Designed miniproteins, single chains. Designs and how they scored, part 45

Each design is a single chain, and the fold is of that chain. pLDDT is the mean over its residues in the fold that is shown.

## One batch from the design tools (miniprotein)

Design m1639
Fold by ESMFold2-Fast:
Structure m1639 (fold): chain A 77 residues (1-77)
Amino acid sequence: SEAVKKAIELLKHEDEEVRASAALGLGSLGQEAVEAVEPLKKVLKEDTSEDVRLAARFALKAIGSEEAQEALKEFDS
């Protein structure tokens, strides 16, 4: 989906509010955003903003694929 691809690109935006909104948008698309799991996992691990990391965590939970659940387990230790 073009919406998913655009939101994935916005996860790299300079503005942390844009990155957080992109992560939440991917979460709202749920299963349709499964291709965003790896980009969201990277954001959760590396993003400098706690708010953006938290948005990525919620997005992964909302997507709910096996890959998303496995990504979350790496941070729930």
Scores: mean pLDDT 84

Design m1640
Fold by ESMFold2-Fast:
Structure m1640 (fold): chain A 60 residues (1-60)
Amino acid sequence: MAREVAEAMANKDYDKATELLRELLKGLSPEQASRVTQALLGAINEGDVEKAVEALEKEL
């Protein structure tokens, strides 16, 4: 799931990214959800899918 979310965001498919991210965040605390979102946005700004996946996995 983490890779699929990162790939969807990198491809600017925000509808798919939102759906997948919602499912991923379902079991996380508000603090974890915030950290995951911040890490993912930082990596996506660089346009590197692998870096985005690594950032997301680090926070999970």
Scores: mean pLDDT 70

Design m1641
Fold by ESMFold2-Fast:
Structure m1641 (fold): chain A 74 residues (1-74)
Amino acid sequence: YLDLGREGDPASVEPLIEALSDPDPRVRYEAAVGLGIIGDPRALPALERVASDPAAPPEVRRAAREAIEGIRRP
């Protein structure tokens, strides 16, 4: 590992946002975690949608909420 401040590639933000809409809950979970690590606010609308989706598994919704908190930190 080179640097903690470089976790996640900014170029991955768009593919990860698309992955939040994947039918596979494992893919959604990994996408939410990755977006939280990257911290790019472009992901906020998609993460909020997943976090409020009652059809998503609790683990996926929690990962999305934690990612939102990380992005919105003061």
Scores: mean pLDDT 74

Design m1642
Fold by ESMFold2-Fast:
Structure m1642 (fold): chain A 82 residues (1-82)
Amino acid sequence: MEERIDLETEIALVEIRIAIMKKDYEKGLVSEEAKKLINEAESYLKQARDALDAGDLDTARSYIEKAKELIDKAFEINEKFK
């Protein structure tokens, strides 16, 4: 139970980071490369949620880490674009 809650919290934190970047999307302030990475990260978060629902905490953790890596890369690329 507790570990699942921790993973859900990590997913929520990544979703917040994505939401912050999406505020700039509407004004074209995000590169196409960064948008692609954000979309891939959202896909991995969906897979992480599916894994949590299935009780596969190790798989969920793996997908969360992949999503975090993609978001970090998107931030780096977006800083160079702006």
Scores: mean pLDDT 78

Design m1643
Fold by ESMFold2-Fast:
Structure m1643 (fold): chain A 82 residues (1-82)
Amino acid sequence: MSKKRSELAAKDVGLTLLAVGVQLDLEFGEITPEQAAAELRRIAEDLENIAKEYESLGDTEFAKWSREKAEEYRRQAEELAA
């Protein structure tokens, strides 16, 4: 594994933890649903960029997993903004 792959994996994990933090902040009333939706959309966009970088490295399975998470967070954001 190259340093680039390790960096992408670390960023992917970090973004997943940030998404968990957003959900907890929403549940505890620390942020509004609209704020949570905005943050989840940003996280999804960053995960999509990580997926593109994985694809450029030939890591199609990791790209797919990052993209699936991005789609899930976008879906959650749409539900929160409804």
Scores: mean pLDDT 85

Design m1644
Fold by ESMFold2-Fast:
Structure m1644 (fold): chain A 89 residues (1-89)
Amino acid sequence: MIETEKGQLEVEGSVYYLAGVVAELTGDYELAVKYYEKAIEYFSKALGEDHPEVAITLERLAEALAKLGKEEEAERYREEARRAREAAA
């Protein structure tokens, strides 16, 4: 049961991640931020916050925030992504 729920959360995270990528490609950075935040929430629940998938999504979130001029928030998420990637390695 728990592993089945974990698999569903991982799939939902992937769907939101891809939706964020599409939003970013179309220039809708506000929508991309919302989708990446959802992807991080689901991936963190499924895989743990220090997983490579979480790190990659945090990097994408930071880039989208930088495009919106939110550079201080972007830098915070870049640092979080670096820590997650280091912990996963």
Scores: mean pLDDT 81

Design m1645
Fold by ESMFold2-Fast:
Structure m1645 (fold): chain A 72 residues (1-72)
Amino acid sequence: KEEEAERLFKEGVKALYEGRYEDAIKLFEKAIEIDPKSWLTPFAYYNIGIAYDVLGKPEKAKEYYEKAKELE
């Protein structure tokens, strides 16, 4: 349901704030899987990109930023 995807997105944002970047990526991926048409999905992709940038994986970050852009 939409409520579950939104909950997972919020947990992902909290994980980013807490420096748990790999956990944040998994939470955002689950949110996208549950509701890929959510208005939050572009933001989830963008936040995955941020997490990969912080983890030192700029090529992976670029892939997710481009996915976010495609959905805007």
Scores: mean pLDDT 83

Design m1646
Fold by ESMFold2-Fast:
Structure m1646 (fold): chain A 78 residues (1-78)
Amino acid sequence: DEEKKKEEKEKRIELAREIAEGLLLMVESVKKIALKSLEKLPEEERKKELEKLEEEVERIRKKIEEALEEEIKKIEEE
């Protein structure tokens, strides 16, 4: 039953990766919506808001990646 435990861990890691990938795709979708809204702003304000959007997207992506790494590590340590 050691093999069964390995298969269960692999399935859990795969699921965690799939969830993280889905969340990253959602972040990209939300970014596209935000970009369309920014098109309505004056050029100077648009540049400032675009920079903030890029920083926030990067922050969220990093959090998702870190959460995935922590979950995988936790599963492996079991």
Scores: mean pLDDT 84

Design m1647
Fold by ESMFold2-Fast:
Structure m1647 (fold): chain A 68 residues (1-68)
Amino acid sequence: MPSEEEIWEALALMFMGVGRATGKEAEAARLIAEISLRNNAPIMAETALKTAEELGLEEAVEALKETL
């Protein structure tokens, strides 16, 4: 069974995947950061930031840092 952290991590990756598929990476990143803050789940935002940086998604990185 996945841990709570693993579930938040998977949710972040799913939202980033949808953002990338639709050209809405920055909007997906902002949503991830907002959900992360609201639920006190920092792993969600951390996972999104790491993924965005690894993939060179500069607008998503900016959106995450602006919202956090």
Scores: mean pLDDT 82

Design m1649
Fold by ESMFold2-Fast:
Structure m1649 (fold): chain A 84 residues (1-84)
Amino acid sequence: SEAELARRAAEAYRRAAEAAEDPRIREVAELAAEALELLAEALETGDEELLKRAEELAAEAERRLAELSEEERLELARLVREAA
């Protein structure tokens, strides 16, 4: 299910955040994990307010990701891939 996929993705981002030594990378990973956790809950409950909050957090994570250097973005991608 989509909720299960979102939950697995959230777990990968949570593990990436725990492994991240750079606090900027950790912050992006934590925001992504929170957005995916709320998305999974919204998909299971049909709660439109949770869906809206998930979308807002996902947008914030994307904005903060765009502020990272190329090297920081590649490190985040590596950590998520290793955690998946």
Scores: mean pLDDT 88

Design m1650
Fold by ESMFold2-Fast:
Structure m1650 (fold): chain A 55 residues (1-55)
Amino acid sequence: SPIDAQRASLEAQADAAIEKLRAAHPDWTDEEVERIRRHVRNFIDLRRKEAEAAA
């Protein structure tokens, strides 16, 4: 669906951004990066729910 495609695009962008952040911050632990990923995932899920409500 269009909403699923948008979510997948946002997830891919988030993963790329996190990878760049990790490269810029080699002092960050895997645990810290995972916490950021969880926050981003929750944000993407919220945006998906908003898109579903608008569709």
Scores: mean pLDDT 76

Design m1651
Fold by ESMFold2-Fast:
Structure m1651 (fold): chain A 92 residues (1-92)
Amino acid sequence: SNAERKAALLKEIDETLKEIDEFLAKPEVQADPKLKALLEKIRERLKEIRKQIEEADPADAKKVSELEIEAGALITGWTALKVTVDKEAKLA
């Protein structure tokens, strides 16, 4: 159902935001202004999408699908970035 899809998406966004906040707290991330700025932009856009999902009319299936696709792309991008940064931090 659309309500179950909405709940699952909100949970995934909340878990991702928590991971980003924990990662931003790392000293190696705080020492990299460009990385910090990128993570802050991803975080703020995910927060905006989360709000739009909560405010979205459940009957507007197109709007919900568009938000789901955008959130999925940002989460995928964050996951790839996290893997890259974790590898680089271990080498530094």
Scores: mean pLDDT 81

Design m1652
Fold by ESMFold2-Fast:
Structure m1652 (fold): chain A 60 residues (1-60)
Amino acid sequence: SMAEERIREIEEKTEEEVEKLREQAEKEKDIKKQILLLMEAIAVSAEGFVEIRRIEREAA
C-alpha cells in the first residue's frame, strides 16, 4: 500500500539522518556540541516515530 511505502521511506530517511548525526557527534571534540548533536538525533527519531504513527492511524 502507499501508506506502507511512505512508512518505509520515513524509516530509511530517519535512520540515515540519525546515523549522520551520531557520526558527527563521535567526531565532535566539544562536549556541549556533542550533547546537542545527540539530542538532535533523539528529536529526529521521535519526529519519525510520530509521523509513522500518524500515517498508520490515517491508513486504518
Scores: mean pLDDT 86

Design m1653
Fold by ESMFold2-Fast:
Structure m1653 (fold): chain A 85 residues (1-85)
Amino acid sequence: DELLKQAEEKEKKMEEYLKKADEINEQARKKSDELEARGKETDPEQYSKEKAEVGKKLAEEMSKALNDAMAYGAEANRLKAQAAK
């Protein structure tokens, strides 16, 4: 069934973007841990500023990846519904 094959392709893309979001989240956690360790030893004000900047950038990147994943997931579900009819 061509519709089921297309749905599988969209599901694979969804999984790829979900994996990308997980990787971004893991990088965010590692960077946050590094900044916290450095901030506790040096400058609390600089730590707060850097944490806010890193958090904003990573939140934007993660939001984009999750939105792309959701779009592919919705398309896959629509194709499966058509195949089931």
Scores: mean pLDDT 78

Design m1654
Fold by ESMFold2-Fast:
Structure m1654 (fold): chain A 69 residues (1-69)
Amino acid sequence: SEVEKAKRLVEMAQGTLDAAERAYERGLLTKEQLEKIKEDVINFLKEAKEKSTDPEAQKILDEAIEKIK
């Protein structure tokens, strides 16, 4: 379903952000690189929202975008 797809995309996005934040804390990423990853993740979720026709899926993606901002 579109809702299940949206939930999987949010989980993947959160995993990417968690990994990036850990890498930043370990000195493996610069602040600029971390901010770029956050921006790319937000844009990825925005594109997924625009392509979805399911209002529940769009809400899940929108709530995730707002939490990451």
Scores: mean pLDDT 87

Design m1655
Fold by ESMFold2-Fast:
Structure m1655 (fold): chain A 117 residues (1-117)
Amino acid sequence: SLEEEKKRRNERAQAVADALGAALTDVRKIGEEIRKIDPKLQPLVDEALRAFAEGAREVVKNMADPQKAAEALRKMRDRLRELFEKIRKEGSPEAQKLVDEAMRRVDAAVDAAIAAL
């Protein structure tokens, strides 16, 4: 029924939002640690967090179309990978380890979100 379709669509949207929200919380905490270790990286960390939040909103907006939602997820991941690579190049070895952890959290969340579509 139309009502069962709406319920399943809402459940998928919630699962995706939860996965991305949990990852954003984790990446924010990692970003705070990077800032403490290497304060000069704060502008790049802030840009990455804004890109993640914006990308997550774009994914949720496209939840009615699984192909568009998956495209938005990949675009967000690719943008975050680019920003995290900039942080890696500018950062201390300690900051680089934290960036690698943040990227693993993003990859896991994107994979989980795509699986929920």
Scores: mean pLDDT 87

Design m1656
Fold by ESMFold2-Fast:
Structure m1656 (fold): chain A 80 residues (1-80)
Amino acid sequence: GELREELRKKIQRLIALELRIIGLEFEIELLKEKLKDPSLSEEEKKELEKKIEELEKEIKELKEEIEKIRKEIEELEKKL
């Protein structure tokens, strides 16, 4: 019973992280669209570019966590 509960929790966490990445990718797309505004100052452009870089870094960290969880799921599935 315990192994199935642990597997369920890891799968739920994996889904939650994948949904977070989708949300962050959507936010990056909106910021990139905002960067197309020709009325933006150089300072405003740099601020938007910095936000995009921060979100891209967060996505990279989340993808690394997903990879670790996927390996943990595979290991648990082998024990079922």
Scores: mean pLDDT 88

Design m1657
Fold by ESMFold2-Fast:
Structure m1657 (fold): chain A 55 residues (1-55)
Amino acid sequence: SAMDAQKAEMMKRVKEAYEELEKEAKEKGWSRDEFLDRLGLRNQEIAAEVAKEAA
């Protein structure tokens, strides 16, 4: 279904973003709280982007 495809794409981008943010957090010395805040914001952006593409 279209919803399953959208969910799969979102999960893929979230995984890629997690890996990129984890690397950046390590390089920039972010705290766990800073990392989680950034991850939360990025996940919201990804969800909005995927929803916009599905519309």
Scores: mean pLDDT 81

Design m1658
Fold by ESMFold2-Fast:
Structure m1658 (fold): chain A 75 residues (1-75)
Amino acid sequence: NADEEAIKKLNEFLKAADAGDVEKMRELTDELASLPLSDITEGVAIIALAVAYHFAKTPEVAEVAREGLDRLAAR
């Protein structure tokens, strides 16, 4: 189930963002962008990335979250 996989990846993304692991954030964003998400799960992903952007501890985390948000919002 792509939605269940996406929720697991979003949890990992938020952990990576809190840890400042920008490489893992990029990997998870690439994986999320490739999944066939339902409208509800896409909305949840957009909210999660927006939260990561607004509460980013470093400029690098904010930039990766912004890039991911732009990619998912353009689907």
Scores: mean pLDDT 82

Design m1659
Fold by ESMFold2-Fast:
Structure m1659 (fold): chain A 62 residues (1-62)
Amino acid sequence: MERIRELFAELVELANKAMELGADPSLVAEFLRRGREAAYRRDAEELERIVEELRKFIEELE
C-alpha cells in the first residue's frame, strides 16, 4: 500500500501544479478520478501510467 500512497500523493501534487499553470479544471478532475480508481483497486501500474500522463501534460503546458 505504501507505493500506492506515494503515487497518489505525487498525482495530487502534479494536479495542483497543472491547476497553477492554468489547466482546465475538468481535465485535472478526470486525472484525479482515474488515479483514485486505480488506487482503490491497488493497481500501481495503472496509477504510474496516470502520473506519467499528467506529468507529460504539464510539460506541454510549460
Scores: mean pLDDT 83

Design m1660
Fold by ESMFold2-Fast:
Structure m1660 (fold): chain A 65 residues (1-65)
Amino acid sequence: MTKEEAERIAKEIAASEPDVAVALLLMTYAILKMDGDEEGARYLAEAVIKYSKDPEVKAEAERIL
């Protein structure tokens, strides 16, 4: 996953309801880690922190980063 792809996905996650956003973040992050895409996983977490307005979604992204 590129940084640009991660930012696109993070914006979609940020536009979701908080509970759905957390689930999507954790699922996508787990898939990237299982695929060995550690850089993509980091870009996703950083982008979710940047674009999410919800404090719980931000905290979860910061926890997994």
Scores: mean pLDDT 86

Design m1661
Fold by ESMFold2-Fast:
Structure m1661 (fold): chain A 61 residues (1-61)
Amino acid sequence: SVTITKTSDEEVLEVAKKIGFPVRISAEGVLGSLVVNNEDELRLALSRVPLGSKVTIEKVT
């Protein structure tokens, strides 16, 4: 798994693309574990995550 601080949605999207969809995303105290299948689903999930949040991304196998 990879944990990054959200500075922009684009940075999180690029990390998820490198891992390869589908990915599991979570943000402690903000977003519970959620499987996202593509960029549009990830953008929607990230709209609920404030800037400065620690976001964990992992590959779903």
Scores: mean pLDDT 81

Design m1662
Fold by ESMFold2-Fast:
Structure m1662 (fold): chain A 94 residues (1-94)
Amino acid sequence: SLEEEIKKLLEEILELAEELLADDPAAVRQLRRMYEEFLRALEEGNYEEAARLADDFATLVHILAEERQAPAEKVAELLKLIRELGKLIRELLS
């Protein structure tokens, strides 16, 4: 389902973010909490809130990766996942 595809993509982004942010446990905890809030919004059928939370999550991951001067190949991988997420979010709101 579309929700399952978005969940898997966010999980993949979270795993990559945890690798890039291994030295920042506070940032990792914040991202995990945002992911949990996203799951709750989906469970409640609040798709607009879920879409907003997913977008906020992706934006924060991108900002944190740039601040940490992550390797170019890892940033490119992350941006590809974020673009795919954006497409799925638009479909969820259609």
Scores: mean pLDDT 82

Design m1663
Fold by ESMFold2-Fast:
Parts: structure tokens; sequence; C-alpha cells
Structure m1663 (fold): chain A 90 residues (1-90)
């Protein structure tokens, strides 16, 4: 179940980034949708993984602020989230 949730999160984020690159959604909309889905995954995380997934969500939230302030690209945020998902999957 955890691996399936993280795979769905990864696919969702990649789809949002693709829509952003195509000009179909704004950066702010992409950030909002990513953060909402991360919050959903964190809330539904199994107890044994909850601390690690909450750490991912908090880290992503801090990085999302940097994207909004122009200090980081949306691409860099997506890559960072993907890297941490791979670490959680082993």
Amino acid sequence: MLAEMLKELSEFIKRLYELYKQGKISEDQALTEIMNYLSLVATNAPPEYRAKINELAIHAARKAVQVKEGKMSLEELVEEIERRIEELLG
C-alpha cells in the first residue's frame, strides 16, 4: 500500500509538471496541487512511515516557498520530491 501511494504521488506530480510545461496550468496552481496531494499522502500514511512522510511534506512545503519567491525552479522541487520518494521506496 505505501509503495502504491508513493507511486501514485510520483505520477501525479510528473503529470502536473507536464501540464505546467505545456502552459495549461500556472506555477502557483501546480504548487498548490502538489502540496495538497502531499498533505493527503501524509494524512493517510501507515503509522510506521508517518514520521518519514511528514518530514517529506514539511521539506517540500519549505521548498515550495522558495519556488514561489523565485529562489528555486518548480523543476528542482519536482526532482527533490522524486529523489526522496525513491529513498522511501528503497
Scores: mean pLDDT 82

Design m1664
Fold by ESMFold2-Fast:
Structure m1664 (fold): chain A 107 residues (1-107)
Amino acid sequence: SVTLTQSPSSLTVKEGEKVVLTATASSDVGNAVAWYKQKPGEAPELLIENASTRAPGIPSRFSGSGSGTTYTLTISSAQREDEAVYYAQSYASEEVSYGQGTTLTVV
């Protein structure tokens, strides 16, 4: 199975700062990477699919990039409502794999 490692594990930023989150796959997963936002007690919200395609209704400040083994989620200007845990998901294999998550705090 593919393993996704996310970094950093936690990050604190001020409103308006740029956020870059990374996921590294243990093997080439091509474009089969999605990013999710999850707040406690809520269902995960799809942000990005196919490594770089923003899901409908997601603000333009969110973008995804990467290929092969290294993938990034960028928030161009953090807002307080962006405070959440962000998960990378790989669906390149028969079983989906999730990273451990990055906890974002916005102050």
Scores: mean pLDDT 89

Design m1665
Fold by ESMFold2-Fast:
Structure m1665 (fold): chain A 70 residues (1-70)
Amino acid sequence: MQSKEEIIKELGERVAELKKTLSPEAQAKVDKLYEEAVKKIEKAKSMEEIAEIGEEFILKVTEIEEEELA
């Protein structure tokens, strides 16, 4: 199973790739969401909680991406 550190790293790498195609304003929004998600993941007590945090983060990032790509 992936550790919290590995999950955070993979999420960060994915976000970094997406940010390269986003405006500076969208990049700043994604950075704030990522920092919040990392803090929540670090405090999570189960893989279920980490999955919920990741899902919420992905949904919010997807909304930002859709605004930029539309």
Scores: mean pLDDT 78

Design m1666
Fold by ESMFold2-Fast:
Structure m1666 (fold): chain A 58 residues (1-58)
Amino acid sequence: MEVAEKVAEEAIEMAKAGASDEEIQKFAEEQFKKYKLSDDEADYASAKVLAAISELKK
């Protein structure tokens, strides 16, 4: 979970810095592949990123 949390936090930081959804998605996919996250870890990170991006777009 530590790596998944770190990836989610980094993606959220990118969103706050004005990165596009496409850039954030590409970054997350590359990190999931690089760190070989489990399905649960990748799902957790994705859900956390989506929730934060949704909040920022309000």
Scores: mean pLDDT 75

Design m1667
Fold by ESMFold2-Fast:
Structure m1667 (fold): chain A 58 residues (1-58)
Amino acid sequence: AIDEAFELARQGAEAARAGDYETAVRLYEEASRLAKEAGHDKLAELFAETARHVRAQA
């Protein structure tokens, strides 16, 4: 559900702030998948882009 996607994205942001970039990438990628399944393609793309940016810092 879309609410689950936002919760995973929130946890991903917390992991990134703590320097746990591997966990942050995984959480944002899962959030992107759930958003895509819910039909929110633009939101899924945003979460996927965020995961790529976090990966570049790891």
Scores: mean pLDDT 82

Design m1668
Fold by ESMFold2-Fast:
Formats: structure tokens, C-alpha cells, sequence
Structure m1668 (fold): chain A 82 residues (1-82)
């Protein structure tokens, strides 16, 4: 069924969106670790960590909203297929 294929493709797209969130987390952790490795002062590390965490939270909220919209679209497609 064409509808079943579309539903499966939308589920895969949701999984890809979740994977992008994980990549952002890894990037933030890598940047904090790089600052520690470079011997930056503790106060500077904490300040940059807080800034990176705030930006991460904002981007994760955006991704979560995208996920919710995609889930809503998927639910509407399933309901119409019933």
C-alpha cells in the first residue's frame, strides 16, 4: 500500500530528526572537552559551557517541535487511511 510506505518513510524521518539531536549533544560535549584540553581557566570553561548548553536547549526545543509536527502529520495520515 502507498499509504503504508508513506507512514514508514515518515517514521524513518522522525528517527533521523532524533539522530540530529544526538549529534548536537556530542558536538557540545566535544567543544567543552576541547576547552578543558586547551587548559582554559575554569571560569571561562563554565561560562562557555553555560552558553553552549543554552544554545543546545534552544535547538533541541526546535527539533522537538519539528518532531511533534511530524508526529501530528503521521497521526493525521493514519487516521485518514482508516
Amino acid sequence: SEVDKLIKEQMLELLRTAARGSELLVKVQSEVLALKKAGAPQEEIEKKKAELEKKLEEKLKELNEEKKEKEKELEEQIKKAE
Scores: mean pLDDT 75

Design m1669
Fold by ESMFold2-Fast:
Structure m1669 (fold): chain A 62 residues (1-62)
Amino acid sequence: MFEKLQKLMEALFGVSLDPELLEKIATPEEKEALERMTKNYLDYLKNSKNPYLQKLAEELEK
């Protein structure tokens, strides 16, 4: 899940994240929130009528 968040952040904002660092500093509540947000956002991209956004979601789901 954090690896998918890293890819999403790089694709949208050009920001590199260390998933292991996130695992160390994030609270369990923050981890659950980040996982839910990442999944929900990917679901929105998949359901988009824009083929570019659909393709982006597929690449991030690898």
Scores: mean pLDDT 71

Design m1670
Fold by ESMFold2-Fast:
Structure m1670 (fold): chain A 88 residues (1-88)
Amino acid sequence: AAEDYRKGVEALEKGDYETAVKYFERAIEKDPDFPLAHLLLGIAYLKLGDYEKAVEYFRKAIELDPSFEPARVLLKEVLKKLGREEEA
């Protein structure tokens, strides 16, 4: 919910990426149709070095909102880091 999302953002700002993951996962459990929460969860995983999970959540954000350009940009950059830019 909105409270879990806000706590996730606060954790992300503090560099506590593991805590950010937990709060964004809870936000998505309560509101699965929340593109921004999926984007920020992907960013938290990216910061933790989990590129595969970052790709997964960026793709989910795009599925929920195909016009969500920040998710498309980040997906493309992560796929380039993985040598998989053709999948972007």
Scores: mean pLDDT 84

Design m1671
Fold by ESMFold2-Fast:
Structure m1671 (fold): chain A 61 residues (1-61)
Amino acid sequence: TVSAEVEAGGVTITITGDGRSGSITATPPLTPEELAELMKKHYEKLRKGYLEAGLKVAALH
């Protein structure tokens, strides 16, 4: 497994992946809607995290 951490909007986003599937976790915890908005605002940072975790960028929208 591969993991990457991204600092965005005062939140630490941890992205883990195995090339097949992945998970994303926020600290402090966010609702799915809050996480989606954060991902949109900080797309470039999260794109790098997804690529480092071996996940497809298409999963980030």
Scores: mean pLDDT 67

Design m1672
Fold by ESMFold2-Fast:
Structure m1672 (fold): chain A 64 residues (1-64)
Amino acid sequence: PTLVTVDLSDKTVEEAKEIARRLVEEEGYFGLPVGAKDDSTKPVVEAAREENERVRQELLERRA
């Protein structure tokens, strides 16, 4: 298992979701994007984490 950390402190929600999606597709695993220092970036990090889980679940279901 590989853990991936991505700096999202200056990313938009849309950019964070794109990064999360690419991590799942390219790594074959879901990554956990972490990189929020400010309260204002927490929504971006949370959105990326939620999207990462959704993509992971979709890939697992499609694999069945």
Scores: mean pLDDT 61

Design m1673
Fold by ESMFold2-Fast:
Parts: C-alpha cells; sequence; structure tokens
Structure m1673 (fold): chain A 55 residues (1-55)
C-alpha cells in the first residue's frame, strides 16, 4: 500500500506535471493528495490521485 510519504511525493509530482502540461485537474488533484498525505490520510490522497487518473 501507499505510505503517507509516498502520497506526499505523488502529490508534488501531480502538481509539477499539471503545471508543465497546463492540466488544472492534475494540479488540483496533486494539491489535494499532498494535503491529505501530510495529514496521514493515505486513502483520501490515493482517491484524489485516482479520480484525476494519476494513480
Amino acid sequence: GMTAEQAVAAGQGGIRAGELLGDERARAAGKSALTHGQQGDVAAALAALREAGLA
């Protein structure tokens, strides 16, 4: 399963990819995953990434 640290890293990656590609959905999902990962809510972080097609 995904760890909180991995969720934070995935969120940061989603933000960066969204910025580079101009993909607001990916950027928003990355921000959500980063926030949930920092709170230790790995399930919510993963759900945010999956909804945007990032996981």
Scores: mean pLDDT 80

Design m1674
Fold by ESMFold2-Fast:
Structure m1674 (fold): chain A 73 residues (1-73)
Amino acid sequence: SEEKLIKAADLLTLLKQAILENSPKEEIKKLIDELLELGVISEEERKELLENLDNKEKLLEFVEKLAERLEKS
């Protein structure tokens, strides 16, 4: 739905901002969990993101890939 896509885009924007601003891991994890709840990411993708919480560059690359996938949906 359009509402789901808007919510997902907002969450990805917030996640990217949280990563760039070095927000607490708990905040980043919460945003990742919200993306999973919306069905934007799989459980496998959630696990990969959580495994890379200390790797800012890897997290940003993953978020960019998710944004591209969302735009093409």
Scores: mean pLDDT 84

Design m1675
Fold by ESMFold2-Fast:
Structure m1675 (fold): chain A 77 residues (1-77)
Amino acid sequence: MSEETVEKFVELVRKAIEALEAGDIESAIEYLKKAKELSKDPRTQELLEKAIEAAKAGDIEKAIELAEKAGVLAVSL
């Protein structure tokens, strides 16, 4: 990813986690979807998709964990 794309990706993941912690599941899912669209790595996309599924299921702890893992993986590439 370009430096600008990485920065935007990290911001979207951070906003998604903040929304999950605040109970704003709809905003969290939208931020996770936008982050997934910016990622070109299938592993990062899979983690974000699982985070979206966990959020929809009401498993907020799992959704946050998966989003954090996706963020770490994306900046390690």
Scores: mean pLDDT 82

